# Designed miniproteins, single chains, part 60

Each design is a single chain, and the fold is of that chain. pLDDT is the mean over its residues in the fold that is shown.

## One batch from the design tools (miniprotein)

Design m2192
Fold by ESMFold2-Fast:
Structure m2192 (fold): chain A 59 residues (1-59)
Amino acid sequence: SREEIRELILEESGLTIQYLHELLKYKLTGDPEYKRRAEELQRKIDELTEKREELLKKL
């Protein structure tokens, strides 16, 4: 539904902010743990993007 797509966009936005924070910490510290966290967040964002695209195809 359109509401499901809207909720996915909001969730993607929140995860993107978290991703940018972890990426910034990695750039400032060089600590690979922050890079790992950023990559995990990117994976989650990609999964939500795929789900949103599939829902859009059904409209």
Scores: mean pLDDT 85

Design m2193
Fold by ESMFold2-Fast:
Structure m2193 (fold): chain A 96 residues (1-96)
Amino acid sequence: MEKAQKNYQKAEDLVKNNKDLSLAAGYYIDSIQEYARSGDLKKAAEVGRKMLELAKEGKITPSDAHAIASTLKFYGTMYGDKELLEIAEELQKLAR
């Protein structure tokens, strides 16, 4: 939980300062993985929706969007979480 929140804050700080958006995407992926591994799928989905907003704004690359979508799809499939799968599908559409 604490590690997931710290990674999320690192990503948010990079985005806020318009610095290294690919590094920010990596921290968001780490945050999603840590929340999902701790069983907090609601917070994993919350981070995923933030990434979806950034993708819609053109602030992440198609490659980064695909990596995040793949991570969300993996955990969404593993836990049967429809929200994670929905966010993954929307991110994949933007990665085209």
Scores: mean pLDDT 82

Design m2194
Fold by ESMFold2-Fast:
Structure m2194 (fold): chain A 56 residues (1-56)
Amino acid sequence: MKELREELERLIRSHDGADESAVPEIERRLEEIAKKYGLSVEEVRRMVREILDEEA
């Protein structure tokens, strides 16, 4: 699952400091990633939180 983590890190970097108007696009991308890797959106969101926590 290194590829999944790399995609999530890339998504985070691409939307760093994004405005609230970007939230629907971010949510859509999380759904696409979840579908691609056979995960739930909630699982993908948890992984995003873990990445952000590691970089905090």
Scores: mean pLDDT 74

Design m2195
Fold by ESMFold2-Fast:
Structure m2195 (fold): chain A 55 residues (1-55)
Amino acid sequence: LSPEERQELRRLIEETLARLREQGVPDEGLAGVRDTMLGLLDEGRVDALRQLVAA
């Protein structure tokens, strides 16, 4: 992943978490989702990350 792609995916993660918070997901659940998404980003698993943010 390029630095620009990584930065864009991090933005997408934060936008997804903001949407979930608006839908009433508690902070504990959001922390778990965030950790999972960041783990996928660190592993370069872009397809899995995109599937998770689309859900």
Scores: mean pLDDT 79

Design m2197
Fold by ESMFold2-Fast:
Formats: C-alpha cells, sequence, structure tokens
Structure m2197 (fold): chain A 71 residues (1-71)
C-alpha cells in the first residue's frame, strides 16, 4: 500500500539533495530509481511493483530537482 508513496517521497528527497549538492539531473534520477528498486526487492515486492517503485522514485527525483532550482 505505502510502498509506492514511499518510493515517490524517497525520490523527491534524493533529487532535491542531489541538486543542492550539484549533481546532474540524470545522476540524481538514476540514483533515486536504483535505491527504490533495491529497497522494493528487499521488501519482497513483485517485479511489477519493483518497476513501479523505480518509476515513481524517478518522477519524485525530477520534482525534487525542480523544487531545488527555485531558490
Amino acid sequence: EELLEQARELGYRIGYEGAKAGLSEDTSVELASHVAEQLARRAGATPEEIKQASELAAEGAREGIEEAKKE
């Protein structure tokens, strides 16, 4: 239930902090996607849920990057 919501929030945090630290957008998005995928796998998620968590974390990361750029 909460896995997908947590993936988006995790991605947002990684994207925001990554942009603040001067990481490229691609690097922050890839990092968020990979972290969410690994956490979902460890939680015993299905292949479809792992894919969804990865995609939502990538979306969250892009949102976090955009928010960081508004400063």
Scores: mean pLDDT 82

Design m2198
Fold by ESMFold2-Fast:
Structure m2198 (fold): chain A 68 residues (1-68)
Amino acid sequence: AENLKKFVDTLYKAALNAIKEGNFDAAEIHLEELERVAQKAEQLGLTDIAEYARSKIEEVRKKIEEAK
């Protein structure tokens, strides 16, 4: 369980860095990876981690939209 949460944190930071650099293509790739992690957590019954990942997905999407 902790490994998935750490992976979410890693992808979230990578997405934020990509946005700061203006690399929206990279940010979208990290967003897709976050969505895959959320789906996997849901399949494993790790609802807390899935919700955590979805909250980070929402944050990244908002930041991309605001930056465009």
Scores: mean pLDDT 83

Design m2199
Fold by ESMFold2-Fast:
Structure m2199 (fold): chain A 77 residues (1-77)
Amino acid sequence: MDLEKRKEEAEKRLDEVLARASAVGPLLSTEEREEIFLLLEKARQALEEGDVETAEKYLEEAERRLDEAVEAARARA
């Protein structure tokens, strides 16, 4: 029960982070964009394999990198 709920939450979180990364993508450097999307792809693959814990870890890292990249982009503007 808890694992299935965590999987649903992780899938929703992946969609939300992907949408946010796509929206701010033009503000990011090529390296920042590549790193964030690679982490999101790894999270998606982990969810496809049923490894919810690994997916959650990649999502946390992607969110952290995205927050850092957005702050850096604001500083450059």
Scores: mean pLDDT 82

Design m2200
Fold by ESMFold2-Fast:
Structure m2200 (fold): chain A 79 residues (1-79)
Amino acid sequence: SELEERKKELEKTLEALEEVLKALEAGDVEKAKEIIEKADISEELKESLLEDIETSSVEAVIKLLKSLIESLKEEIEEL
């Protein structure tokens, strides 16, 4: 099912973002970058997240990730 494949894609993205969030909350920026680079997520999302980590405060990136995670959870629940 196309809906089941989309749900799996979103769930993989959610899992990757939650791992990045945990690394940043632990203060491990290098691990967060490594998780992003190795994650099976879109190239556009990888580039956006890596840019945000380089250009923004850790607190701002954590807030952004929490917002993205909540949006993804809502999208998954609506499928």
Scores: mean pLDDT 85

Design m2201
Fold by ESMFold2-Fast:
Structure m2201 (fold): chain A 70 residues (1-70)
Amino acid sequence: AEVERLAEEAAERGLNQEEAEALAEKYRDDPERLREITRLAVRRIAERLLAAGEHTEDARAALERIAALE
């Protein structure tokens, strides 16, 4: 699906400022889709950070909550 593909691409690129700006410009007239892509990308980034295993307990709890938002 397009939303899933874009979320994976954004997560791979770390959803940095440049990527966030590019997504916002591309979907300026479709804020709902931008929201969906951003939510999925953030969730995937959180999952990847959890897998890295280098976190404080507080950071781990926050990442787990972000990954489980749905």
Scores: mean pLDDT 70

Design m2202
Fold by ESMFold2-Fast:
Structure m2202 (fold): chain A 107 residues (1-107)
Amino acid sequence: DRIDELLATTPDPDAQTLLRVLKRIKKKLEEIREKLKDPNLTLEELEKLKLELEQLRSLLAMLRWLLRHSPLPPEVKAQLEELIEELEKEIEKLLEEIDKKIKELKE
């Protein structure tokens, strides 16, 4: 796991704090992905998951802002930005899946 490797090799406390938050976001995305496998999800449950994803997207935007204004070395910033981009892409995919399921239930 790239996040665990960076946590083991990056001694900077600001980088470690950001990595731990990214790890928690990744875990929440994995939990949402597993929940989406349930074919019996209600509209209310799908809207709840959508809200969670929108909150995680906002959190990632805040983390990117904090990263850009941190005193971290450029190489470390690039690695953390790459991880943020990967998580943002996963959020977009999950949001598209939820929106499709919501649309199917409203038909």
Scores: mean pLDDT 86

Design m2203
Fold by ESMFold2-Fast:
Parts: structure tokens; sequence; C-alpha cells
Structure m2203 (fold): chain A 62 residues (1-62)
């Protein structure tokens, strides 16, 4: 199910971000956004997009 897959990728993205693995975080958040959009869940899609932006910013600053 798309919502469950999105949540799984979102959680993996958060773990990668906390670990400082920005490349993995970016990939996981992109996958989360894809599945949240398929599920029609705008709230989770917006949250994942915000964390994707944060991961990109942290990677650029590192």
Amino acid sequence: EELEKGKKYYEEGVRALEAGDYDRAIQYFKKAIEYFKKAGNKEFSDKAQRLLAEAIERKAAA
C-alpha cells in the first residue's frame, strides 16, 4: 500500500538524516514523496518535501 510504503521510506530518511548520511536521506525522502503523492496524502508529502530540502541544505553545507 502506497501510504505504508511512504511512511517506511520517510522513517528510513529520518534515520539517515540523523546519522548524517545525507545522500541516503535525500533518496529515501524522494521515495517517500513519490508514495505519499500516489496515496493522495498532501500533509505527509509536504513534510517529506521539507525534510528533503533540509537534507539537501545540510549536504551542501557539509
Scores: mean pLDDT 86

Design m2204
Fold by ESMFold2-Fast:
Structure m2204 (fold): chain A 62 residues (1-62)
Amino acid sequence: SADEAIEEARKALENGDITAAIRAVMKALSEGKYDEALELLKELVKKDPRAIGALQAFEKMK
Protein backbone atom coordinates (compact mmCIF):
# COMPACT_ATOMS: atom_id res chain seq x y z
CA SER A 1 0.00 0.00 0.00
CA ALA A 2 2.91 2.41 0.62
CA ASP A 3 4.24 1.76 -2.91
CA GLU A 4 0.70 2.30 -4.23
CA ALA A 5 0.56 5.64 -2.36
CA ILE A 6 3.84 6.72 -4.01
CA GLU A 7 2.45 5.85 -7.47
CA GLU A 8 -0.78 7.72 -6.69
CA ALA A 9 1.23 10.78 -5.60
CA ARG A 10 3.31 10.77 -8.80
CA LYS A 11 0.22 10.51 -11.02
CA ALA A 12 -1.59 13.26 -9.12
CA LEU A 13 1.50 15.49 -9.36
CA GLU A 14 1.74 14.91 -13.15
CA ASN A 15 -1.96 15.80 -13.50
CA GLY A 16 -1.62 18.94 -11.36
CA ASP A 17 -3.93 17.59 -8.64
CA ILE A 18 -1.99 19.04 -5.71
CA THR A 19 -4.57 18.06 -3.07
CA ALA A 20 -4.55 14.40 -4.14
CA ALA A 21 -0.74 14.43 -4.38
CA ILE A 22 -0.38 15.81 -0.81
CA ARG A 23 -2.84 13.22 0.52
CA ALA A 24 -0.96 10.35 -1.15
CA VAL A 25 2.44 11.62 0.05
CA MET A 26 1.16 11.87 3.65
CA LYS A 27 -0.12 8.28 3.41
CA ALA A 28 3.28 7.09 2.14
CA LEU A 29 5.02 8.93 5.00
CA SER A 30 2.72 7.29 7.57
CA GLU A 31 3.70 3.87 6.14
CA GLY A 32 7.47 4.51 6.34
CA LYS A 33 8.37 5.38 2.72
CA TYR A 34 10.25 8.44 3.91
CA ASP A 35 12.87 8.86 1.16
CA GLU A 36 10.50 8.57 -1.81
CA ALA A 37 7.79 10.63 -0.10
CA LEU A 38 10.29 13.38 0.81
CA GLU A 39 11.46 13.72 -2.81
CA LEU A 40 7.87 13.96 -4.07
CA LEU A 41 7.05 16.47 -1.32
CA LYS A 42 9.97 18.70 -2.38
CA GLU A 43 8.64 18.69 -5.96
CA LEU A 44 5.14 19.53 -4.67
CA VAL A 45 6.46 22.54 -2.73
CA LYS A 46 8.19 23.82 -5.89
CA LYS A 47 4.89 23.61 -7.82
CA ASP A 48 2.58 24.86 -5.06
CA PRO A 49 3.71 26.51 -1.79
CA ARG A 50 0.56 25.22 -0.04
CA ALA A 51 2.41 21.89 0.17
CA ILE A 52 4.82 23.42 2.72
CA GLY A 53 2.44 22.27 5.50
CA ALA A 54 3.02 18.64 4.51
CA LEU A 55 6.80 19.22 4.46
CA GLN A 56 6.62 20.67 8.00
CA ALA A 57 4.65 17.58 9.09
CA PHE A 58 7.46 15.40 7.67
CA GLU A 59 10.07 17.41 9.61
CA LYS A 60 8.19 16.63 12.85
CA MET A 61 8.64 12.91 12.01
CA LYS A 62 12.40 13.64 11.97
Scores: mean pLDDT 75

Design m2205
Fold by ESMFold2-Fast:
Structure m2205 (fold): chain A 60 residues (1-60)
Amino acid sequence: RDEVIRRLAAEIVVHHTAADLSGEAKKHGLDLETLAQDVARLARAMSEEEARELARKYGI
């Protein structure tokens, strides 16, 4: 769960686009609204440098 949230937050920060939250929620059996809130919170707190490092780690 935490890994999915970190990856999606990094995608949003690096690409400046909406991630496929609905697809990821369905794939991992997660609640869409909770996932969207968690991803949005992490993305707002995440620095550009941290986002690039996570993108490299997850192959984004």
Scores: mean pLDDT 75

Design m2206
Fold by ESMFold2-Fast:
Structure m2206 (fold): chain A 68 residues (1-68)
Amino acid sequence: GAEARRREALARLLRFLDELAERLGLDPETVERLRRDVLRMVEQGRPEHVIRTAVAILATGEWLDRQR
């Protein structure tokens, strides 16, 4: 059902975020904020590919801000 598909999409998106956060060296507070953003977007019914792109942009933005 839709709930099972939503849970599977959420699991994939959170795994993607964790892998990206590890690669970029993001701090736990930033990662937790991004996890909340992912949860919100999934609950809003946004397509998985749109959320994945948004997560990549947000995580990269956080990493760039730390390089300034």
Scores: mean pLDDT 85

Design m2207
Fold by ESMFold2-Fast:
Structure m2207 (fold): chain A 59 residues (1-59)
Amino acid sequence: SARAREVAERAGEDYKRGAELAFGGTPTVTIEVTEDTVKLTVETPNATIELTAPIAGMG
């Protein structure tokens, strides 16, 4: 779980930067890590990006 969280946090920062450049505004990032799943949500005033991936598929 620690590795999955670290990868998700890094991805969240990259997506936040990209969303700010592409859509404008100040993005908010929500990261939810469970034993089996990682969910990343990036919200801007103009768009919402949601990614859900099984941890087993990230190995």
Scores: mean pLDDT 74

Design m2208
Fold by ESMFold2-Fast:
Structure m2208 (fold): chain A 80 residues (1-80)
Amino acid sequence: MPDSLRTLSTYLKSQGKDEAAKILEETSKKAEEKLKQGEKPSEVSKKSGKEASEKLRSLGLDQLADAVETNGKVISDEES
């Protein structure tokens, strides 16, 4: 969810992880835009989680990337 990504972004900034925080903030903005376009919340969360996790992995933040991807999947109504 965009709100959850923003909360996590704020937390990461407090930890000095500005690059990771920026990725989550940017992903949150894109997710909010897609929700306004009428896309399903579960689909938006899943796609946004994967996008953010891939960028976080490129920074070597694999544990955080896994957490973000998992959070996106939790909102899905279907097993995938």
Scores: mean pLDDT 70

Design m2209
Fold by ESMFold2-Fast:
Structure m2209 (fold): chain A 66 residues (1-66)
Amino acid sequence: SEKEKKEKQIEELKNIIEILMEENPDAKVDNPLVKKAIEALKKGDEEELKKLLEELAEKYKDTFSI
């Protein structure tokens, strides 16, 4: 199911954003959606975070299908 696949991608993207923030505090983020997702995570805005992760999954689903 595309819905199940999308939910999995959103969860994986959230984990990647969390790891990126924790392991690379000095990492430069040029992608505006990734930057917004990190900010939403920092603020604890779960609704905004889910929306941004959903946009990331749709825009980059082919790139993250490694």
Scores: mean pLDDT 68

Design m2210
Fold by ESMFold2-Fast:
Structure m2210 (fold): chain A 113 residues (1-113)
Amino acid sequence: MLTPLEQRLVDRALAVVPEEYRPLVEKVIEMMKKLTPEQRDLVLAALGAITAAFDALRAGTSPEQLEVAENALRIARFILEQLKASGVPDETIALLEELIAFVEKRLEEARAA
């Protein structure tokens, strides 16, 4: 079972991530329940960075918000590499890679507008 702090962090992700990507976040949450505490911390860190990127893009498309989103995306990619080395199942990594790809797409669309 998730701790109260872990539950609060996933609830924030579900509230911030665009509605169309929430099913992917829900799958990550279900996969987390089977991980070690240390692996869950890394998944939560990655999900937190992804959430920060979506939150920045939701706040606006100013150069400052785009820079915040880009920095959060870079952090998410870095944590993803740590997850690959941590023994987290490939299915969990694939779900996080899909969420990162959607952040990249939204950031590219925001820059094109």
Scores: mean pLDDT 84

Design m2211
Fold by ESMFold2-Fast:
Order: sequence, then structure tokens, then C-alpha cells
Structure m2211 (fold): chain A 55 residues (1-55)
Amino acid sequence: SAEDLLEEAKKHLEEGNYERAYELFQQAIREAKGVDPELYQEALKGLLEAKRKLK
């Protein structure tokens, strides 16, 4: 589920696995888009954080 993807992405972000976190946040965004706007926003926030860490 989008919620499971978001939680897994957050775990990888906490562990410094930024590439994997980025992939999981992208999947969470796709699943939440048009269905769960709150989860969509949290996934976008995480995606941007992971992307910032990759640069």
C-alpha cells in the first residue's frame, strides 16, 4: 500500500539509504496521487529530502 511504501521510504531515509528512499517515495507518490492528498504531501516531502541528500 502507499502507507507501507511511505513507512519503508522513511526507514531507508533514516538509515542513509537515500537512493532506495527516493525510489520508495516515488512509488508512494504514484499510489497516493488522487487518492490520499495527505499521504501524497508527506511522500513529496520525503522525496525532496532524499533528493537533497543525493546532491
Scores: mean pLDDT 85

Design m2212
Fold by ESMFold2-Fast:
Structure m2212 (fold): chain A 59 residues (1-59)
Amino acid sequence: DEKRERVIEVAIERGLRNTSMRELAELAGVSLGTLYRHFPSKEALARAVMERVLRELEA
C-alpha cells in the first residue's frame, strides 16, 4: 500500500519521538483516519519502521 509506505518513510525521516501521529499524517499526505487504519498506535508504527529497515538491510 503506497500510503502505508509513505507514512513509514516520513517516520524514518522525521523520527517518531519528535513527530505526533497528526503531524505524520499531514506530512505523508493522508488523513489521520487513514493513518490509524494502517497503524492503530505509535508502537505499531515503530514496529513497521523497524521491519522496513531490517528488510532493507537483508536485501
Scores: mean pLDDT 81

Design m2213
Fold by ESMFold2-Fast:
Structure m2213 (fold): chain A 70 residues (1-70)
Amino acid sequence: SLREEAERLLAKAGEAARAGDYETAARYLEEAGRKAVEYLRSEGREEEAALAREHVARVVAALREKAAAA
């Protein structure tokens, strides 16, 4: 399911971030965010989907900035 796929990708993002691989963490989080937003929209939770999309975008940007600052 979309929810299970998002949860799996979030776990991978967390592992990459703990290893200091912020670029890989950002990529997994971005993909997890897309699936989470799709899941929320499929449940009719459009406002939560919009908030999740914005939150994920901010965290992904921060992770990529960490990767670039090395």
Scores: mean pLDDT 86

Design m2214
Fold by ESMFold2-Fast:
Structure m2214 (fold): chain A 103 residues (1-103)
Amino acid sequence: ALERARKLLEEAREKIDEARKLLKKAKELYAEGKLEEAKKLAEEAIKKAEEAIKLAREALKALDEIPVITPEVRKLVLEAIALAVEAIGVKLEAEQLLKKIEA
């Protein structure tokens, strides 16, 4: 349970990092007027952010199955919530960029 939660949070962190890199590149392409390429990377950033949200949610579910709330469990719960919030933020920024491209 605890090890599973740690692995899920590590995967979520990797997906958030991928989403941030894709979003940064999409914003650069948008500034250059490369709208088609910017759109593709923004859509990929949304997909990676959604994968990160799912992984953070699965980590929270795994942590909820632990019968004793230790300081380590509390720390991982807070980390999972923070990662979910960060992933939602990246998704919203990518969706805003996509809306600007499609306008």
Scores: mean pLDDT 88

Design m2215
Fold by ESMFold2-Fast:
Structure m2215 (fold): chain A 65 residues (1-65)
Amino acid sequence: SAAEAAALGREAAEAARAGDLERAQKLVDTLRRIAEEAGPLSETGVVARAGAHEAERVIAETKAA
């Protein structure tokens, strides 16, 4: 569901901010898979892709610090 995808996205970003990059990456991989399975025009797919992109941004910022 879109709500579950949104929750996973928040969890991934929080894990990345906490420095748990392994957990953050696993959650990003899960969100990417959800987006692929749901399709690009589904609400769930859109939310999952947005969550994955945001978490990937936080992971990159944390690695650069």
Scores: mean pLDDT 83

Design m2216
Fold by ESMFold2-Fast:
Structure m2216 (fold): chain A 81 residues (1-81)
Amino acid sequence: MAEVAALEAKSDELEAKAAEYQALSKKHFELARQYRRDPSKLEEARKLEQQGALYQALSNAYAAKAAKLRAEADELRAKLA
């Protein structure tokens, strides 16, 4: 049970990080859309889109790792039952 709890706790931590990066990605893309309305800020909008894409990739990576740890916790729980 201690091992299952540890995997679940780690999964929860990674899900929290995924949510944080998802929020950052959304804010950067939102700001990029605002900057695209100003022709003088198109290059700045592009940089914001690049950073937003990086945060989205980090969010996806953490979410995938969290899902894997949750699956491992479920498998371990099944073996202990």
Scores: mean pLDDT 85

Design m2217
Fold by ESMFold2-Fast:
Structure m2217 (fold): chain A 81 residues (1-81)
Amino acid sequence: MKAEIAKEIERLLDEMLRTDDEEEKEKLKEKIKELLLKGGKSEEEAEEVVERLEEDIETLKATLTREQIDALLAARRAHHA
């Protein structure tokens, strides 16, 4: 259960990193929060984790080009296969 939730969250994070649509990012954040709650996190802990993950993704988007982000996502999928 916990490992499956973590895998699902990781897939949603990859979608957040790939999308440049702020509305889609908001929906993905809500899905990640719901999964964290399912995984046994409190509402406060889930919100803090989601905010931290959003900051990390925005930092990556500000630091890396779109092509570099795509390469990073491809490498991550290869390592998780």
Scores: mean pLDDT 76

Design m2218
Fold by ESMFold2-Fast:
Structure m2218 (fold): chain A 90 residues (1-90)
Amino acid sequence: SLEEFLEKLQELEKKLIEAVEKAEEAIKKGDAEKALEELEKAEEYLEEIEKLIEENKHLFTPEQLEQMYGKIELGRKKIEELKKKAESLL
């Protein structure tokens, strides 16, 4: 159902945000290893969000799907940026 989809999406988004915030904090502290571990988790959560949307496409208009996939792409870009910053600390 739409309600079950939104509940699962909210849980995954919360975990994604927490992982990204932990990665940014680790980068600030110069902890490249910890930053990369948290970014790996962030990528996994983002992939789970993408899969959740794919499995529930029928609940959305094409315009809503475009917005959702756009947000995923922005999240992916953010994670790539943070990975480059973390790798520069190695």
Scores: mean pLDDT 89

Design m2219
Fold by ESMFold2-Fast:
Structure m2219 (fold): chain A 104 residues (1-104)
Amino acid sequence: NKKEQAKKKAEEYKEEGDKYEKEGDYKKAADKYAQAGGLYYSTEDYEEAAKAYIKAAELYKKVGDYKKAAAAYLRAAINYDKLGDDKKAEEYYKKAEEYYKLDK
């Protein structure tokens, strides 16, 4: 099942992200969480996708990559919109705008 394979790959990326974060490689950790988020989005696991993108955004912020942090927060907001969570969607759209402005 392609959907089950994609979910397993998303879980593998989350585990790789956890490992890189523990090692202090926040940039690689963020990239892995963003990859997990994309796979969860493709399998319509919007809650898990949003959480993965939030984690990626926080780590990109930690390394000063405000452009990637903004993009990850935007992806989290889109996933909360898919869930009908208007309040969380608005919160993360606002964070995306704030970090996007820091890159200018």
Scores: mean pLDDT 90

Design m2220
Fold by ESMFold2-Fast:
Structure m2220 (fold): chain A 109 residues (1-109)
Amino acid sequence: ATGVGVVRGEDAEVETAEGRVLRATLEGRGVAHADGTAVGEGRAELADGRRGVAVLRREDGRISVEREEAESPAAADLARRAALLALQGAEYALAGGPGEVRTEFERRE
């Protein structure tokens, strides 16, 4: 059995490490397995075009950063946040929820 987590966010406001407020698009996908392992991948794109990707893995009850590539600290932070939410959503889905759990941030129109 597997659980799936999905994260989406469009035009979310974020404060950068430099104290600037930017808009960001977030995407996350996670998969959890019956053996207790799980993986979450998160992506962030800031309004200034800077991007981040993070991959988190749960093994032996611990979450670690398996991969992180980011063009700014804010992009890194948001990518990790998306990855973590997707991973946790996947674990929740596996634990007795529906096969997929979605986390969506409010879209500003």
Scores: mean pLDDT 78

Design m2221
Fold by ESMFold2-Fast:
Structure m2221 (fold): chain A 78 residues (1-78)
Amino acid sequence: MSNDEIIEWFQQQADKILNTYKDKLPQDVLDELRNLRKESLAWMEQNKDKLSEEELLSIAIGNVLRMIGIVIEYELNR
């Protein structure tokens, strides 16, 4: 798997989360998720040539888990 494929995988997971929750979360929470997706992608693109596939995959997974954490935090504070 290439670093570009890892970044594409992250985009696919982030888009799936946003599409799943687009009608279930308030706009402020959706904007937070969109901003996290944007910042995560920008950081990974800037650093992909400096990182191993294992390191970048760990970061990509961590960013997906952060997005899921935002959803969970909202649901727990309902």
Scores: mean pLDDT 86

Design m2222
Fold by ESMFold2-Fast:
Parts: sequence; structure tokens; C-alpha cells
Structure m2222 (fold): chain A 66 residues (1-66)
Amino acid sequence: GELEKLLEELKKRLIEEMGVSEESADTIVELIKQGNLAVLESLIKEARELGNEKLAELAEEIKKLL
């Protein structure tokens, strides 16, 4: 579904743009799938602090679908 596509894009961006390991990115995605909004809110804040507005917008869209 749409959520699954956005979560796969999030995983890719975490690895490529944030330097997160594949294992850590998988854990983050799993927590988000379980409804851990604090993880999403932390990602949005960190992305904005780094000037990565596209990553922040992606995380906000995922939050809207939960």
C-alpha cells in the first residue's frame, strides 16, 4: 500500500542521507509500523535540524497515515 512505499523510501533515505545502518533503519521502520509516534517525531526534528526538509516532509506524511 501507500504506507509501505513511504516506509521503504524512509529506510533508503535514513541509510543514504543520515548514515543509519541497514539494521538500525529496519528497527526504526518496525517501531513506526507498531505506532511509535515518538520515533517519527524525533526523526522529523532531526531532519529539520540538518536542513533535510524532504526527509521531514516524508516522515510527516507517514505520521498522517498512522
Scores: mean pLDDT 86

Design m2223
Fold by ESMFold2-Fast:
Structure m2223 (fold): chain A 81 residues (1-81)
Amino acid sequence: SALNEAWRLIRQGKYEEAKKLVSEEEFEALKLALEAGKAFMQGDIDTAIELLEKALELAKKSGNEELIKMLETAIDSLRSL
């Protein structure tokens, strides 16, 4: 999907290429998800959840049901730790 390709590009720092595949809200949500992943790798679960919740609000504004579900699942998984 375009969402999965944009996520791959964002993780590689290829932001201009990712912006061509997704909306502005989807792009900003994916960038926040990347920052959440970095916080998680550092053991900062609370910060990771806060960043994912901010990403979820942007995903809801975008109307992308796939992105909304992915972010809700990630938040639920971290809250279960």
Scores: mean pLDDT 88

Design m2225
Fold by ESMFold2-Fast:
Structure m2225 (fold): chain A 55 residues (1-55)
Amino acid sequence: VEDELREILDLFRAGRLDEAIERLQELRKKYPNDVSIRSTGEFLAKMTGDERFLK
């Protein structure tokens, strides 16, 4: 999970927000109770103002 979250953060830093959201949604589907995925989504939602990172 850490490697996939790192890739999502790299996409965010590159300004590829739609791809970051898609990858985060796929990880949540595979690991619905993972705290690191949830925390990363909350962080990115706060930084971008885009609530799609929370879904």
Scores: mean pLDDT 79

Design m2226
Fold by ESMFold2-Fast:
Structure m2226 (fold): chain A 86 residues (1-86)
Amino acid sequence: ALSPAQQEQILAISTEAAQRVQAILARLAAGEISEAEAAAQLEAVAKDYITQLAKIRGLSEEKKEEHIAALVAWLREQLAAHIAAL
């Protein structure tokens, strides 16, 4: 079980990542950035998320892996939805 402090940290990190992804996809949809630039920026968001998650004290490797997998699945879904809208 996660402590309330760990849950709050994960929620904050996930919320920040989601907001950054939404901003990147909005710029891509507006034609302000290329698909390659959007992909690079999304990879940077994922890297930052992994780095921040790794700093949470007492979070097991299994739980870190679960949260990383959830983010990757969500990013794939967002990208697929965006491509389908093109």
Scores: mean pLDDT 78

Design m2227
Fold by ESMFold2-Fast:
Structure m2227 (fold): chain A 83 residues (1-83)
Amino acid sequence: VEEAIKLLEEAKTLLSQDSSPLAQGAINALDHAIELAKQGKYRQAAEVARAVAESLRIASTDPNFQKAAELAEKAADLLEKEA
């Protein structure tokens, strides 16, 4: 779980370089996923992280958005194993 939370925090850090509404929305959703994971709600946290990853992949070809999507997807995979 600690590794999944670190990946979500890294994704937030990459997105924080961008002031767009898309980046802000993704950061808020990742914060929610981190809170759910800290509460032991791993399945819900994984679902939120996957939704963020999919949204970022569709919305932008920016390397930072694509890397944030990859980090969120890896975090979701780890959280699903804990659920």
Scores: mean pLDDT 81

